# Ledger of designs, part 37: designed miniproteins, single chains

Each design is a single chain, and the fold is of that chain. pLDDT is the mean over its residues in the fold that is shown.

## One batch from the design tools (miniprotein)

Design m1264
Fold by ESMFold2-Fast:
Structure m1264 (fold): chain A 69 residues (1-69)
Amino acid sequence: MSEEELRRLMAEVFAIAGSYPLDEAVKRAAEELGISEETARALLDNFADYLAGKPLSETRTGAELERLL
């Protein structure tokens, strides 16, 4: 998966999460996007690094998500 695809996936997960409590948001995002709950949780937990202006390719987030996806 490319950095562009990871960035898009993070945005989709975050958009879904904004409509639900955290525990339900993870399950809903996983179901709607066809990814595992582990991946959805990782995307939400690491989205803060992306919002801080760090490129995914240079963060621990990008490297770890590349292994999970």
Scores: mean pLDDT 66

Design m1265
Fold by ESMFold2-Fast:
Structure m1265 (fold): chain A 96 residues (1-96)
Amino acid sequence: MLAKINQLPTMSGEEIKTLLPEIKKLISSKDTQVRINALLGLASAGSLTPEQLKTLVPELLKASSDKDKQVRILAGEVLDGAGLTELAKKIIKEAK
């Protein structure tokens, strides 16, 4: 499972689309490092369309209020990739 997350930046958009339900589960993981790795993979995945990233908005909004600062920052970066730039700027500023 972690091996698949580490491959997210090199995966095609179709492969990532198939993994979206699993990625949603990983973003909501009890393990902080699992949440960080899932969000980092998504932030680095240049093959995802803004529309595909928007399907993750509920999970990303929850992650933007996470206890961990890195999780909050990465959630903001993924939201920026989804075209939600003003919301992403606010989240990243408040997470610092």
Scores: mean pLDDT 71

Design m1266
Fold by ESMFold2-Fast:
Structure m1266 (fold): chain A 75 residues (1-75)
Amino acid sequence: AEAGLEAARETAAAVRAQAEQDLARMEELSRKLIADPEKAKEGRELGQRAKARYDASVAAADTLLALAERQYALA
């Protein structure tokens, strides 16, 4: 009965952990590109996109938790 809610929490935690790793990887790539004056603009744009993806992943995780709560209440 509560397995779905626990699974959603674990999924949310995994999504956030992977998003954090992706953000760190993009930050490293952005830093390498910024070191090249001709690539600095592309590096900064990649960093901004990585943060947007992180926010979207967190929002998706929150939605999963809300859906699991609703399923538990209905079933």
Scores: mean pLDDT 79

Design m1267
Fold by ESMFold2-Fast:
Structure m1267 (fold): chain A 93 residues (1-93)
Amino acid sequence: SLEEKIKKANELYEKLVEALRNKAPIDTVIDLIRQLLKAVLEALNIPLTEEAQKRIDDIIERVRKLYEEGKTPEEILAELNDRISEFIDELKS
């Protein structure tokens, strides 16, 4: 159901916030972002096309760079939220 898909996305977001605050290894952070983005697409009934996968990879590379530059969890989450919003808006067009 849509409700179950939204719940899964929210649980993944909460895990991501905790991973960033606890300075988890970058591979753990990236895995959580990948799972979150896939859960968001599933909730919106958007298929995981090659174009969608490329956009996910672009978002992941941006977050990796911010993490390596020592940006705060709040700054990384703000960038991620902006990128997700842009991605969704493009797919609704």
Scores: mean pLDDT 84

Design m1268
Fold by ESMFold2-Fast:
Structure m1268 (fold): chain A 90 residues (1-90)
Amino acid sequence: DLFSGFSEFDLGVADVAVAVLETINATVDEIADMIYRITKDKALADYFKRLLKESSPEKRKELIRLLFGGISKKATSEELKKMLDEYVKS
């Protein structure tokens, strides 16, 4: 239940992010660049890019939702990385 800490607003931001990225048919590289632009954290962007490349399409959508929900609620890069790592282990 990784999403239990998210408000309805944060979940809405996550859902919009997935819908937008699917609509523009964004590549893994484009998504990673977008994360770097938003967070200014290259290590987080590179880590997320690796996770997306190693994940199924279904898992990729949930990783995107988790990351953008976390960004919406002002999670730190360390908190975002921890949430992503926990999800991949599930």
Scores: mean pLDDT 83

Design m1269
Fold by ESMFold2-Fast:
Structure m1269 (fold): chain A 79 residues (1-79)
Amino acid sequence: RLAELVERAREIHEMLERGEDPEAVRRLLEELRAALTPAEQARVQAALAAARRPDLTPEQRAEVDAGVAATPAEEAALA
């Protein structure tokens, strides 16, 4: 699920910020990126950006969250 991918990306980012294990963090990031489609990459990046930008409105954050939760069928409609 996109929500799980976003959560995983956030966890990996937090590990990187904490300096846990840079080599393991890098491998996890490479695995995550390899598993993501371009559309999923865009949504994950948007969600991470929203988390880092507390100046976003609640409406903007809700739009990012809704985008992350969108089904593949909804993505196909945007082709």
Scores: mean pLDDT 62

Design m1270
Fold by ESMFold2-Fast:
Structure m1270 (fold): chain A 63 residues (1-63)
Amino acid sequence: DKKKAAELASKRLEELKKKLPEEAKEIAKSMAYQMIDAGLDIDLVKANKEAYELLKEAYEELK
């Protein structure tokens, strides 16, 4: 899939992580959970390397 929404959401998480290092990390975890719950899987974001790594990091910390 080529959902621009997933790409934009992932970039949002990346920007938040840079602005608020510790707090952004927890926000990123919550957003990663919401994205997965909404049906935005990590494979969909994998095409965007930076977004994928950020989501992967947040998702792994949730687990």
Scores: mean pLDDT 56

Design m1271
Fold by ESMFold2-Fast:
Structure m1271 (fold): chain A 95 residues (1-95)
Amino acid sequence: MVKEAQELIDKIKKNLYSIAKSEREKELVDTLVSLLQSLVDSLEAGVDPRVVLELARAGREGLLATLEYEKVSQEFLDAVKKELDEFISFLESIS
């Protein structure tokens, strides 16, 4: 579980960095990775996966609102949505 989640975070970071066109988009990738890492750390600490899933959903909404405010490229926004949905699907599979 934790190893699979860590491998998924590493994949997400690599994919989003490859499409990030600005230093601000790269900073937003680092913010996203930190959020996902905190969720994985909570799972490792024994927090109920269902609680972590709800935290992930709230974090997704907050991050997407930030991206809309920051006026990131549509390509970057679509990629972040896709990667967040993949991570949430992973959490749903273990909940």
Scores: mean pLDDT 84

Design m1272
Fold by ESMFold2-Fast:
Structure m1272 (fold): chain A 66 residues (1-66)
Amino acid sequence: MIDEKEIADSLARMLKSVLEQAEKRGKVTIEDVETAIKVGEKLKAQGSSVAPEVIELAKELKEKLE
């Protein structure tokens, strides 16, 4: 519901920020992006509208690390 969606959106925004900062620092690993995809998919299932963007970003980062 709305309250659960707000929490999921906040967590997704936090995860997005962490991934963006890690990319800028060159510290992202394949394991980190795979974890981010899993967490993002869970947040998407909880109704987050931000989680799909995080999943897409993590998948793009994974392609760069392969």
Scores: mean pLDDT 79

Design m1273
Fold by ESMFold2-Fast:
Structure m1273 (fold): chain A 97 residues (1-97)
Amino acid sequence: RAEELAQVIKQAGDELAQLALDKAPTSIIEQAGQTFLDGTVQGLRALGADDAADAARAALTPLIQQAVQYHQQGDYEKAAELIKQAGDTAAALALSA
């Protein structure tokens, strides 16, 4: 259900943002960010929300890429903010699907 998917997405995004704040290796943030993006897209497609899945990939890809770049530069707070923004965006797309 869309509401359950949105809750799972929000929780996963918050956990990833916390890993960024805890200064986990950038390679872990990159891998977890990609898993979060792919999981969100697959979850939306499983609900039949193909337009929302396409919108999620388009919106989340630049946010996750920027978060990884800021994290690599040592800006952990900005990386976490971008990850949280990605999570909030993904959850909103799931709720509107």
Scores: mean pLDDT 86

Design m1274
Fold by ESMFold2-Fast:
Order: sequence, then structure tokens, then C-alpha cells
Structure m1274 (fold): chain A 75 residues (1-75)
Amino acid sequence: MERERKLLAELERLLQAAIAALSTGTPAGRAEAMRHLAAAERVAREIGEHGSDEARLEALRIIARYAPAIAAALA
């Protein structure tokens, strides 16, 4: 339970950090965002492989919340 809560919080923090990096509008900010997104993918994979069904569903909700803004900023 504690581990899953920390992984979900880390996932949300990384997605928020990616948005903040993209908001700079710079090539360096884009590179920073890509590093945060790669880390978020690893955290999401950890939740997907070893988490409970409830943690997996919450991870999907977090991704769905932030993914449209990230996708728009990358386009």
C-alpha cells in the first residue's frame, strides 16, 4: 500500500514536471521533459507489472489527466 501510493505520487510529479519543462518553450526544456516522460513510463510500467488493479486504474486516471496537455505541447 505505501509503495503503491509513493509510485502513484511519483508518476503524477513526473508528468507535472514534464509539463513545467515544456512550458519553457526551449529545446533544453523539451529535452528535460523527455527525460521526465521516460521516468514516468518506467514508474507506470512498475505499477502495471506489480501493482494492484486499483493502483493500475489510478495510474491510468493520472495519465489520462495529463497526457492531452503533454501531447499538445509536443505537437
Scores: mean pLDDT 86

Design m1275
Fold by ESMFold2-Fast:
Structure m1275 (fold): chain A 84 residues (1-84)
Amino acid sequence: MHPLEKGLAEFYGVSEEEIRELIRSFIPEVLANPGKERELAEKFVDAIEEKFGKKIPEKYRNALILGIEYLFKEMVENPELFEE
């Protein structure tokens, strides 16, 4: 279980499964577009803000984007780590 899933679930007051479903929805696009992890991370943050109706505070937004970018790079390099 990725630490970002728990943190985002707690921030939005939703289940970790709802966060995982949104992350999983990005996996096909991430795997199809190596080198676009930063652009997809920014799209993910926009999508989560729209879906749950709450903006990430500006001072944490860049840190979240970097964390999601790292997660997406790990999906491209080590997909088996996300098959649990």
Scores: mean pLDDT 77

Design m1276
Fold by ESMFold2-Fast:
Structure m1276 (fold): chain A 87 residues (1-87)
Amino acid sequence: MSLEELLEEIRELFETLDVDEFIERVTALLREYLANLSAEEAREVIAAVSRELGRLMREKNVSDEDDLRAAMALADVLAEHMARLAA
């Protein structure tokens, strides 16, 4: 899956799922996508996903609480990946 295909899948999930299901599905998808990537590649992917989510959240007037929850989930996925690479 390319980064563009990943972003398209995330957009579809955002339109079809509630926030809790969306965060769960995106987190699982990102863990799988990042599994074999370098630290630099993982940061680039998370940065791209973060920008796309910020755009979607603004366009749909998502609550600050839900926006923060999504941002925290992305930060956790990146932190988990970085910790694994450092070990």
Scores: mean pLDDT 81

Design m1277
Fold by ESMFold2-Fast:
Structure m1277 (fold): chain A 70 residues (1-70)
Amino acid sequence: MTLEELIEKLNEAAEKYRDVDPEKAQKLREFAETLRRIHAALPRLSPEDREQAEKWAVERAKKVLEEFGV
């Protein structure tokens, strides 16, 4: 699963929680925005830093989705 797909899933999860748990929805949106900013910054990094940052972002996104029951 790509970083872009994970960002989309986080945004979908935020929408699902909007009416049930607005605080959780807000945290998911903020995390999705953080990952989007990392993704946008990738082209400005060295190849090694880019690979490392992308891997970190993907792993963190997967953990957050798992923790929030998605």
Scores: mean pLDDT 80

Design m1278
Fold by ESMFold2-Fast:
Structure m1278 (fold): chain A 64 residues (1-64)
Amino acid sequence: SDIEEGIIELAVAVAMLTEDKEEQVKFLLSLIKKGANKEILLRIAEERDPEVAKAVEEEVKKLE
């Protein structure tokens, strides 16, 4: 839904306020673990920083 995408976009923006890419990956991964839609979150994260988005995707694969 548009509301869900908007909430995830805000959450991703907040998670990526830190300059530490490892901390950004950790926060984004925690959002997925708490039930955020991973497809929407990864798409939004990739629009901001493709390197961080790829790192989150690799960590998600390790949990499956």
Scores: mean pLDDT 80

Design m1279
Fold by ESMFold2-Fast:
Structure m1279 (fold): chain A 91 residues (1-91)
Amino acid sequence: LETALQSALDLVRQAIRRAKEGDVKGALTLARKARDVLEAAIAAGHDTPEVREALRLVDEAIRHLEKGDVEGAIEKLERAREVLERALAEL
């Protein structure tokens, strides 16, 4: 679980940086990788409220990026980062 949360957090942080740089395609690729990591964690039995909330926020960020709403995407990714940071601190 710790490795999956750390991996998802690193991907979310990279997606935020790319989005702030205007690299929507790069941000989208990284957000999708973060989603895959979180989905795999749930499938492996790490189905916690924090993992579910982070996944929901990442999915919302992906939808915003697909619509070109970079500001909305950054807001959702920043919230996902906060959830993942709290989940790691509680391990």
Scores: mean pLDDT 87

Design m1280
Fold by ESMFold2-Fast:
Structure m1280 (fold): chain A 86 residues (1-86)
Amino acid sequence: AVGTLTMIVKGDGKEAAELAAREASRETGVPVTAIYEKISDDIYKITLRVRADGLTPEQLRERLEKAAEAIKKKLPNVLDYKIEVR
């Protein structure tokens, strides 16, 4: 399956992207690419792209939801997130 986790965070976009990629890689067991984009003062859009050929779309969604939860525990300034899987 292929998935995208998008997060809106306040603070350091690079630090948030690095942490998010690490947590998503841990949960999915595959390499994850994260990018960050400044959308306002102190507000960043973090996008994680994941390809997990060994997981179904349903399984990948569950893994990304767990990753999002872990990221939120380590980054208190997560304002929003969205998961898309196919």
Scores: mean pLDDT 84

Design m1281
Fold by ESMFold2-Fast:
Structure m1281 (fold): chain A 88 residues (1-88)
Amino acid sequence: MSAEENEEKVREAAELKKAGKKVKVHIEGPNSGTFGESANTIIKGAKLSSEETAHLEGEMNDEDIEDLVENARLMAEESGAKVEIEVL
């Protein structure tokens, strides 16, 4: 998946969150089940589980949103990870 596609998905998730929707962000890495360090946390307070999933909770500030975008870009470029969003 392209870096641009991951960035678009993260921005979509952030907009849905601002609109009061509940969203889940899935980060899928290599089949080895491990990520680079940058992929283990996508925003302040969000962490990858042992199954490489993360949940967006609470209000996100502008810094958190920019961290999400940058991490999504780095995940695509450095690790081949992809980002999927799910509206709950």
Scores: mean pLDDT 52

Design m1282
Fold by ESMFold2-Fast:
Structure m1282 (fold): chain A 100 residues (1-100)
Amino acid sequence: SMADEYKKKAIELLREAVERFRKLAEEYQKNGDVEKAKTAREAIDALEEAIRYLENEEGSFEKVRELLQKAAENMAKIDDEVFELVKEAYRYILEYEKLK
């Protein structure tokens, strides 16, 4: 269904964001920037939990929104490019919820 396609696209974008944050966390750790590395890891944890909720339909839309907001707050501290991926994912999640 179109709803399934939007959910799949959202998950793909969030997974890309996770991979970008993993690279950032590794780079910050190598450079001795422990606080930015921690911030990136916290964003990864929030994004991975949001992905799990979307894939398993275990969480409410509100929980997914809260996790994405947590990731966005962490992103605002370190990287704007990954924020665009999460914004695109959120748009697909909104379309998915409309079709439920």
Scores: mean pLDDT 79

Design m1283
Fold by ESMFold2-Fast:
Structure m1283 (fold): chain A 100 residues (1-100)
Amino acid sequence: MITLPERTESLSEKETEALLKKVEELLKEVEKDPEDVVSLRGLIALAETLYTEAPYDEELEKFLREVLEKVLEIAEKHDSPEFKEVAEWARKLLEGLEKS
């Protein structure tokens, strides 16, 4: 079971922009190979970092919601335990965003 970390808002705007670029790059990799659970795990880990450490921004939350919904859609198409763990992680992050 995945426990969400406490929000710290410790990232600068520049650091947030750098992580967003990495999310976009990993999203392209996941779209090329949806069976690559390692890239999918990397993508959700970066989304969690942005969720917990980036300053609150409505556009950022909207972008993270879209990324997490895509991750969940991909993960739910696979029956392996590793994809089920990613799906649970994505659901918890989406639930956290809904409570914002």
Scores: mean pLDDT 77

Design m1284
Fold by ESMFold2-Fast:
Structure m1284 (fold): chain A 63 residues (1-63)
Amino acid sequence: SEEEIQSKIKEARAFIESGNYQEAEKILIPLSSSGNEEVKRLLKESVDKNVQLGIEDIKRAVK
């Protein structure tokens, strides 16, 4: 339902604000088929941040 989607969006935003992008992604992935534009935006942000953090971890490991 739309109410459930909005509730999950709020939960995902809280994880993003705290830097827990992996937890935000876990919440948003099941909602990706909903067609909700905010879900799409937040999922892209969470994925992009997780990729960036992974790249930084690899750079530190191979120095």
Scores: mean pLDDT 79

Design m1285
Fold by ESMFold2-Fast:
Structure m1285 (fold): chain A 78 residues (1-78)
Amino acid sequence: SKLKEEAAEIAKKAGLSDEQAEKTAEEVERLAKEVSAEEIEEAIKKAKEELPSLSPSAQKAAEVSIKLLELALELRKS
């Protein structure tokens, strides 16, 4: 699926291997199936609120996590 491919690409751009990117895409699909849209939205909100207080390296990782959560939310709603 397009969303699964996008999750893998985000992971690869973050420096993960092809195998790790595939596992990340599977985790995004798992979240979309097992976690409510409200819980995903709350996780995104909290992550965005914490961003300014993180170190530059932690901000980079958090930005990747936020993008993956946004994809999980899109998949959950579709």
Scores: mean pLDDT 79

Design m1286
Fold by ESMFold2-Fast:
Structure m1286 (fold): chain A 69 residues (1-69)
Amino acid sequence: SSAEEKVLEALKRSKKPLTARQLSEITGLSVNTVLNALQSLVKQGKASIVGAIKGATRVSEYTLFSYSK
């Protein structure tokens, strides 16, 4: 829950979609911890997948996430 709260707050403060790597840098959590938190938040409807960079076709560190309004 603590990791999910930190990731969600970082998404809310951002004015743009963020990757798990960018969220890792903001929160100090590992990329894997951030990805697990993001997948949980998407399942809860609190975050959404809005795209990907570098041609990523699966959920990865290149997937772009945004806070759900």
Scores: mean pLDDT 80

Design m1287
Fold by ESMFold2-Fast:
Structure m1287 (fold): chain A 98 residues (1-98)
Amino acid sequence: AEAKRAAANARARAVAPELQKLIENNDAVGVLELLREHGIPLAREVGADPEEIERLEEELELLIEWIKKLGSNFEAAEKVEKEIEEKGFEEVKKKLEE
């Protein structure tokens, strides 16, 4: 438990500078891929619900694909976020599946 928490904390600290660089480079897809690569394993390690982790992983994959279609930058990410805020995730998913 103690060792896992220390490892998780060290990983979060290591990711913070990389996240900042991606933000400065206007790389919204890179930010989400970083969250998927490090955030999902961290959630599993701290004992988050496996069903919630699977849902988050699926949602992150969809967000990455949607943002890639719109230009892979923070303007594209903001457009996707605004659509989700106004219509909900399921409605945006349905619209982009057709």
Scores: mean pLDDT 74

Design m1288
Fold by ESMFold2-Fast:
Structure m1288 (fold): chain A 99 residues (1-99)
Amino acid sequence: MEGLERIRESAAAVSDDPLLRRLAEAHLRMVEAAVEVALDPDDEAAREELRREAEEVARALVELGVYAPEEARAITQAMVDELLANAEEARRALLEAAE
């Protein structure tokens, strides 16, 4: 399934704002990294990647002029926490379906 790549391409096509496109791309990479962490919580490289992508999302939010750096970091951390919780639930559902 090419879903994530298609979502990225669709977001770029619908938005002519380079900052909004950059935010969408960074957010997508953060989601991808969070899924990797949820699949292997002991993978230090995956955790470091998630941290870096979260920082890019926070930076993009600050550059949009909507959030102060402190607020951008807080909202990005909340997004990470939610993504990890949702990925854990999805992983559990997939394991339950495997018989």
Scores: mean pLDDT 74

Design m1289
Fold by ESMFold2-Fast:
Structure m1289 (fold): chain A 80 residues (1-80)
Amino acid sequence: NEEALITLIKLLDNPELSNDAFEALLKLIPKVKQVETLQTVRNQLLLVIENSKSASTRSKAQILLGVVNKELRAKGVAVP
């Protein structure tokens, strides 16, 4: 569910929900089968890394980006 993944990514910037959202994303991202959904998640994480004022949120987004990149490479997608 792409919409649920996007909602969880936005919750990374919520101080009360950030850890719960991060743990949920770590469990859900490896289960995503669609390359298009993984690309959308990747783009949203890049926006969090660029725009978030929280070093903790940026660090979590970087870790999640690594998971997404691993899944994309496993599906034959070149990632920079």
Scores: mean pLDDT 86

Design m1290
Fold by ESMFold2-Fast:
Structure m1290 (fold): chain A 101 residues (1-101)
Amino acid sequence: DNTPLPSDVTLQDLLDELEKNLENMDEEERKIAAVQAALILALVEKKNELAGELGEALANGDLEKALELTKEVIEWAKKNWEKLSELAKRAVRLAEKALNG
């Protein structure tokens, strides 16, 4: 199985899919979407430790821990907003919309 390594293009495609489906999600699905957006944000911005912790929490079904880490990543991103890539900014906006919409 020659699955390519995650790239910015692959992460953008995942983010586009989350954004497209967000309006049809229930409350629980939106929480998971927010976690996935935060994971994309952490991966894009090379926050490897936070990305690893988010991925582990999500894989273990620990939604409470995953949401805690999601809020941490979003807070970090807001403090560094001017330095974020456009893809990372999109991930922040999607995560915020998923948590609050």
Scores: mean pLDDT 80

Design m1291
Fold by ESMFold2-Fast:
Structure m1291 (fold): chain A 63 residues (1-63)
Amino acid sequence: MKDIEEARKLGLEAIKTKDSKLFARSVGYLLRAVGDALETGDDKLREEVLKTLKELNELDKKA
């Protein structure tokens, strides 16, 4: 869960500031969470990752 929380915080800052380095770091945390969800079959973790990705993508398109 920490990886998703960190990804969300960094992703929101990156979208607001248009900072590609912060966005890359956010993506890195999301990739770690995706890997864990795929290896463990954690449906809740998978859902949290998908929700976070959708939210960040929508905000990026609107920014």
Scores: mean pLDDT 77

Design m1292
Fold by ESMFold2-Fast:
Structure m1292 (fold): chain A 83 residues (1-83)
Amino acid sequence: SESIKKLEEGLKLAKQAGDSLTIKTLTESIQLVKNGASRFELEVMLGMVRIVLGVAKLIGASPQTIEALELGIQGLDLEILSL
């Protein structure tokens, strides 16, 4: 699915950046989508990814980390819209 493609591209960038929290967050997001998580569970995860992105921007994380989290948000948004 397009949701999975965006999440996996984000995970690739997170691994290149070496950001453990972003890797964990996107890995868990992919598992929720693959397991057919409810709209509520996906919206909670989307909220968590947005918080992680806010923190990443605040601490001056790498452009790869920021792009990875933005791709994660796009992937989760697409999945929620498809429900």
Scores: mean pLDDT 90

Design m1293
Fold by ESMFold2-Fast:
Structure m1293 (fold): chain A 91 residues (1-91)
Amino acid sequence: MAEELFKEAKKLLEQAKKALEAGDYKKAYDLATKSIDLLIEAGKIKGKFSKEMLKGLAESSKVAAEAAKKLGDDEKAKIYQQLAKEAEEAL
């Protein structure tokens, strides 16, 4: 159900933030992008994004962008920066 996907996404986001703080950029990127995938799937199931889901999408996208930049992947960093902006504008 969408609620279970959202809960798992929040858990992955917290793990991604901790990995980013620890300097494990690959793990932070992998966890953040998984969180994004689950939030998008939850939004599709519900037919809309709640404010909490949009906040989660914005935060996960920011973590993914920062991790990608630290890994030297400027193209992916720009993609996730744009996704974060779109999620914040949808609030």
Scores: mean pLDDT 86

Design m1294
Fold by ESMFold2-Fast:
Structure m1294 (fold): chain A 69 residues (1-69)
Amino acid sequence: SSALEAKKKQLQEELERLQKEKKEIERRTEEELAKTPDEIEQGVIQVERAVQLTVIKRQEKRIQAQLAA
């Protein structure tokens, strides 16, 4: 139905936004690490970004599951 198609389009657009956000976090992480000479600070940055990426990946999985239904 047209209503289901509209809902699917909204979910696809939200998925695309999450994918763009994920790429931006990865890009900023690389830039931040390149500017950070301290190994301990690099480790902290990597852990913080890994947590952020995990949250986004969980959101992506939920939307993908809804699209697959």
Scores: mean pLDDT 84

Design m1295
Fold by ESMFold2-Fast:
Structure m1295 (fold): chain A 103 residues (1-103)
Amino acid sequence: MMKLKKTTKEGWLVGNEAARTLARNPDPEVRREAIRRAATSGEPLTEEEREFVLKVSSPEMREIIEEYGGSTGMLALAIHRYAADKLIEIGEEIDKEIAKRKA
């Protein structure tokens, strides 16, 4: 029903800030507020963007998407989460390579 598109820049900035908050802050209330701000910032998600976000989302992110919907900020947060998980995987592979060289 409602799909008013203006700009993604605000959503990306808020999503980036939420990602930084989640990386550093263990407080559930602060984390939930950061995710909520990301979910309500920027443009409404397309169906394809929403599918990607749901696939990558943590349980806490999924709860907010179900309650508030999602917007560009949530897409940005999902991309940060995906990238962080990939960086962890790369670090683990580097550790395995170092172990092989010592074997």
Scores: mean pLDDT 75

Design m1296
Fold by ESMFold2-Fast:
Structure m1296 (fold): chain A 85 residues (1-85)
Amino acid sequence: SDDVIRAVNHRYGLVMGLLDSMRDEALSLGLDDVAKRVDEVKEQVRKLADEAKKAGTLDAYYQMLQEIEKLMRELLDYSEEALRS
């Protein structure tokens, strides 16, 4: 469905924007390790999007969203621990 692909692309844009905001916040707080991890997650998210686009199936886009969700949960846990330290 074109509507599903449009929604996935919109969510991808939101995730990338959130990652940029998290990076800027981490740098402003002197949390260089968090900023580095954000850059690593951003690159992984970009690769997942490229793989889903190459596969061109709805199942591939759903797998992409699940993997992004996992990466974002791990990143949020890491950043929260850094803020508590």
Scores: mean pLDDT 87

Design m1297
Fold by ESMFold2-Fast:
Structure m1297 (fold): chain A 112 residues (1-112)
Amino acid sequence: GWEEVGRLVRELRAAGLDLYIVTADTDRRPRYSDEEIQALIEVLRAALEAVRAGVLKKVLITFYRGDKEAAEQAAEELIAEYGEPDVRIELDGTKESGQAAAERLRALAAAA
């Protein structure tokens, strides 16, 4: 749940990660599903592995439902303000997007 997300975000930032999370929900649903939250948790756990391996210092995660273009615009605005991340991650609310992003981060950690 969101408590695990909050714990991982605090742990990542305490480890020195510059972490940015953009949410864009054009469907305007009142809450995220357990599957959507679990996808974010999987990505945050993989990011922690990459931070511990010394290969990740800055990451931008876009978490969106519906309008990918709105999420991309918000990401570009953050990059313009705060600079380019080492890794950009896109989560579309599916388990598959979370698994793919986590695999990329674990591959980065394993290459260190």
Scores: mean pLDDT 79

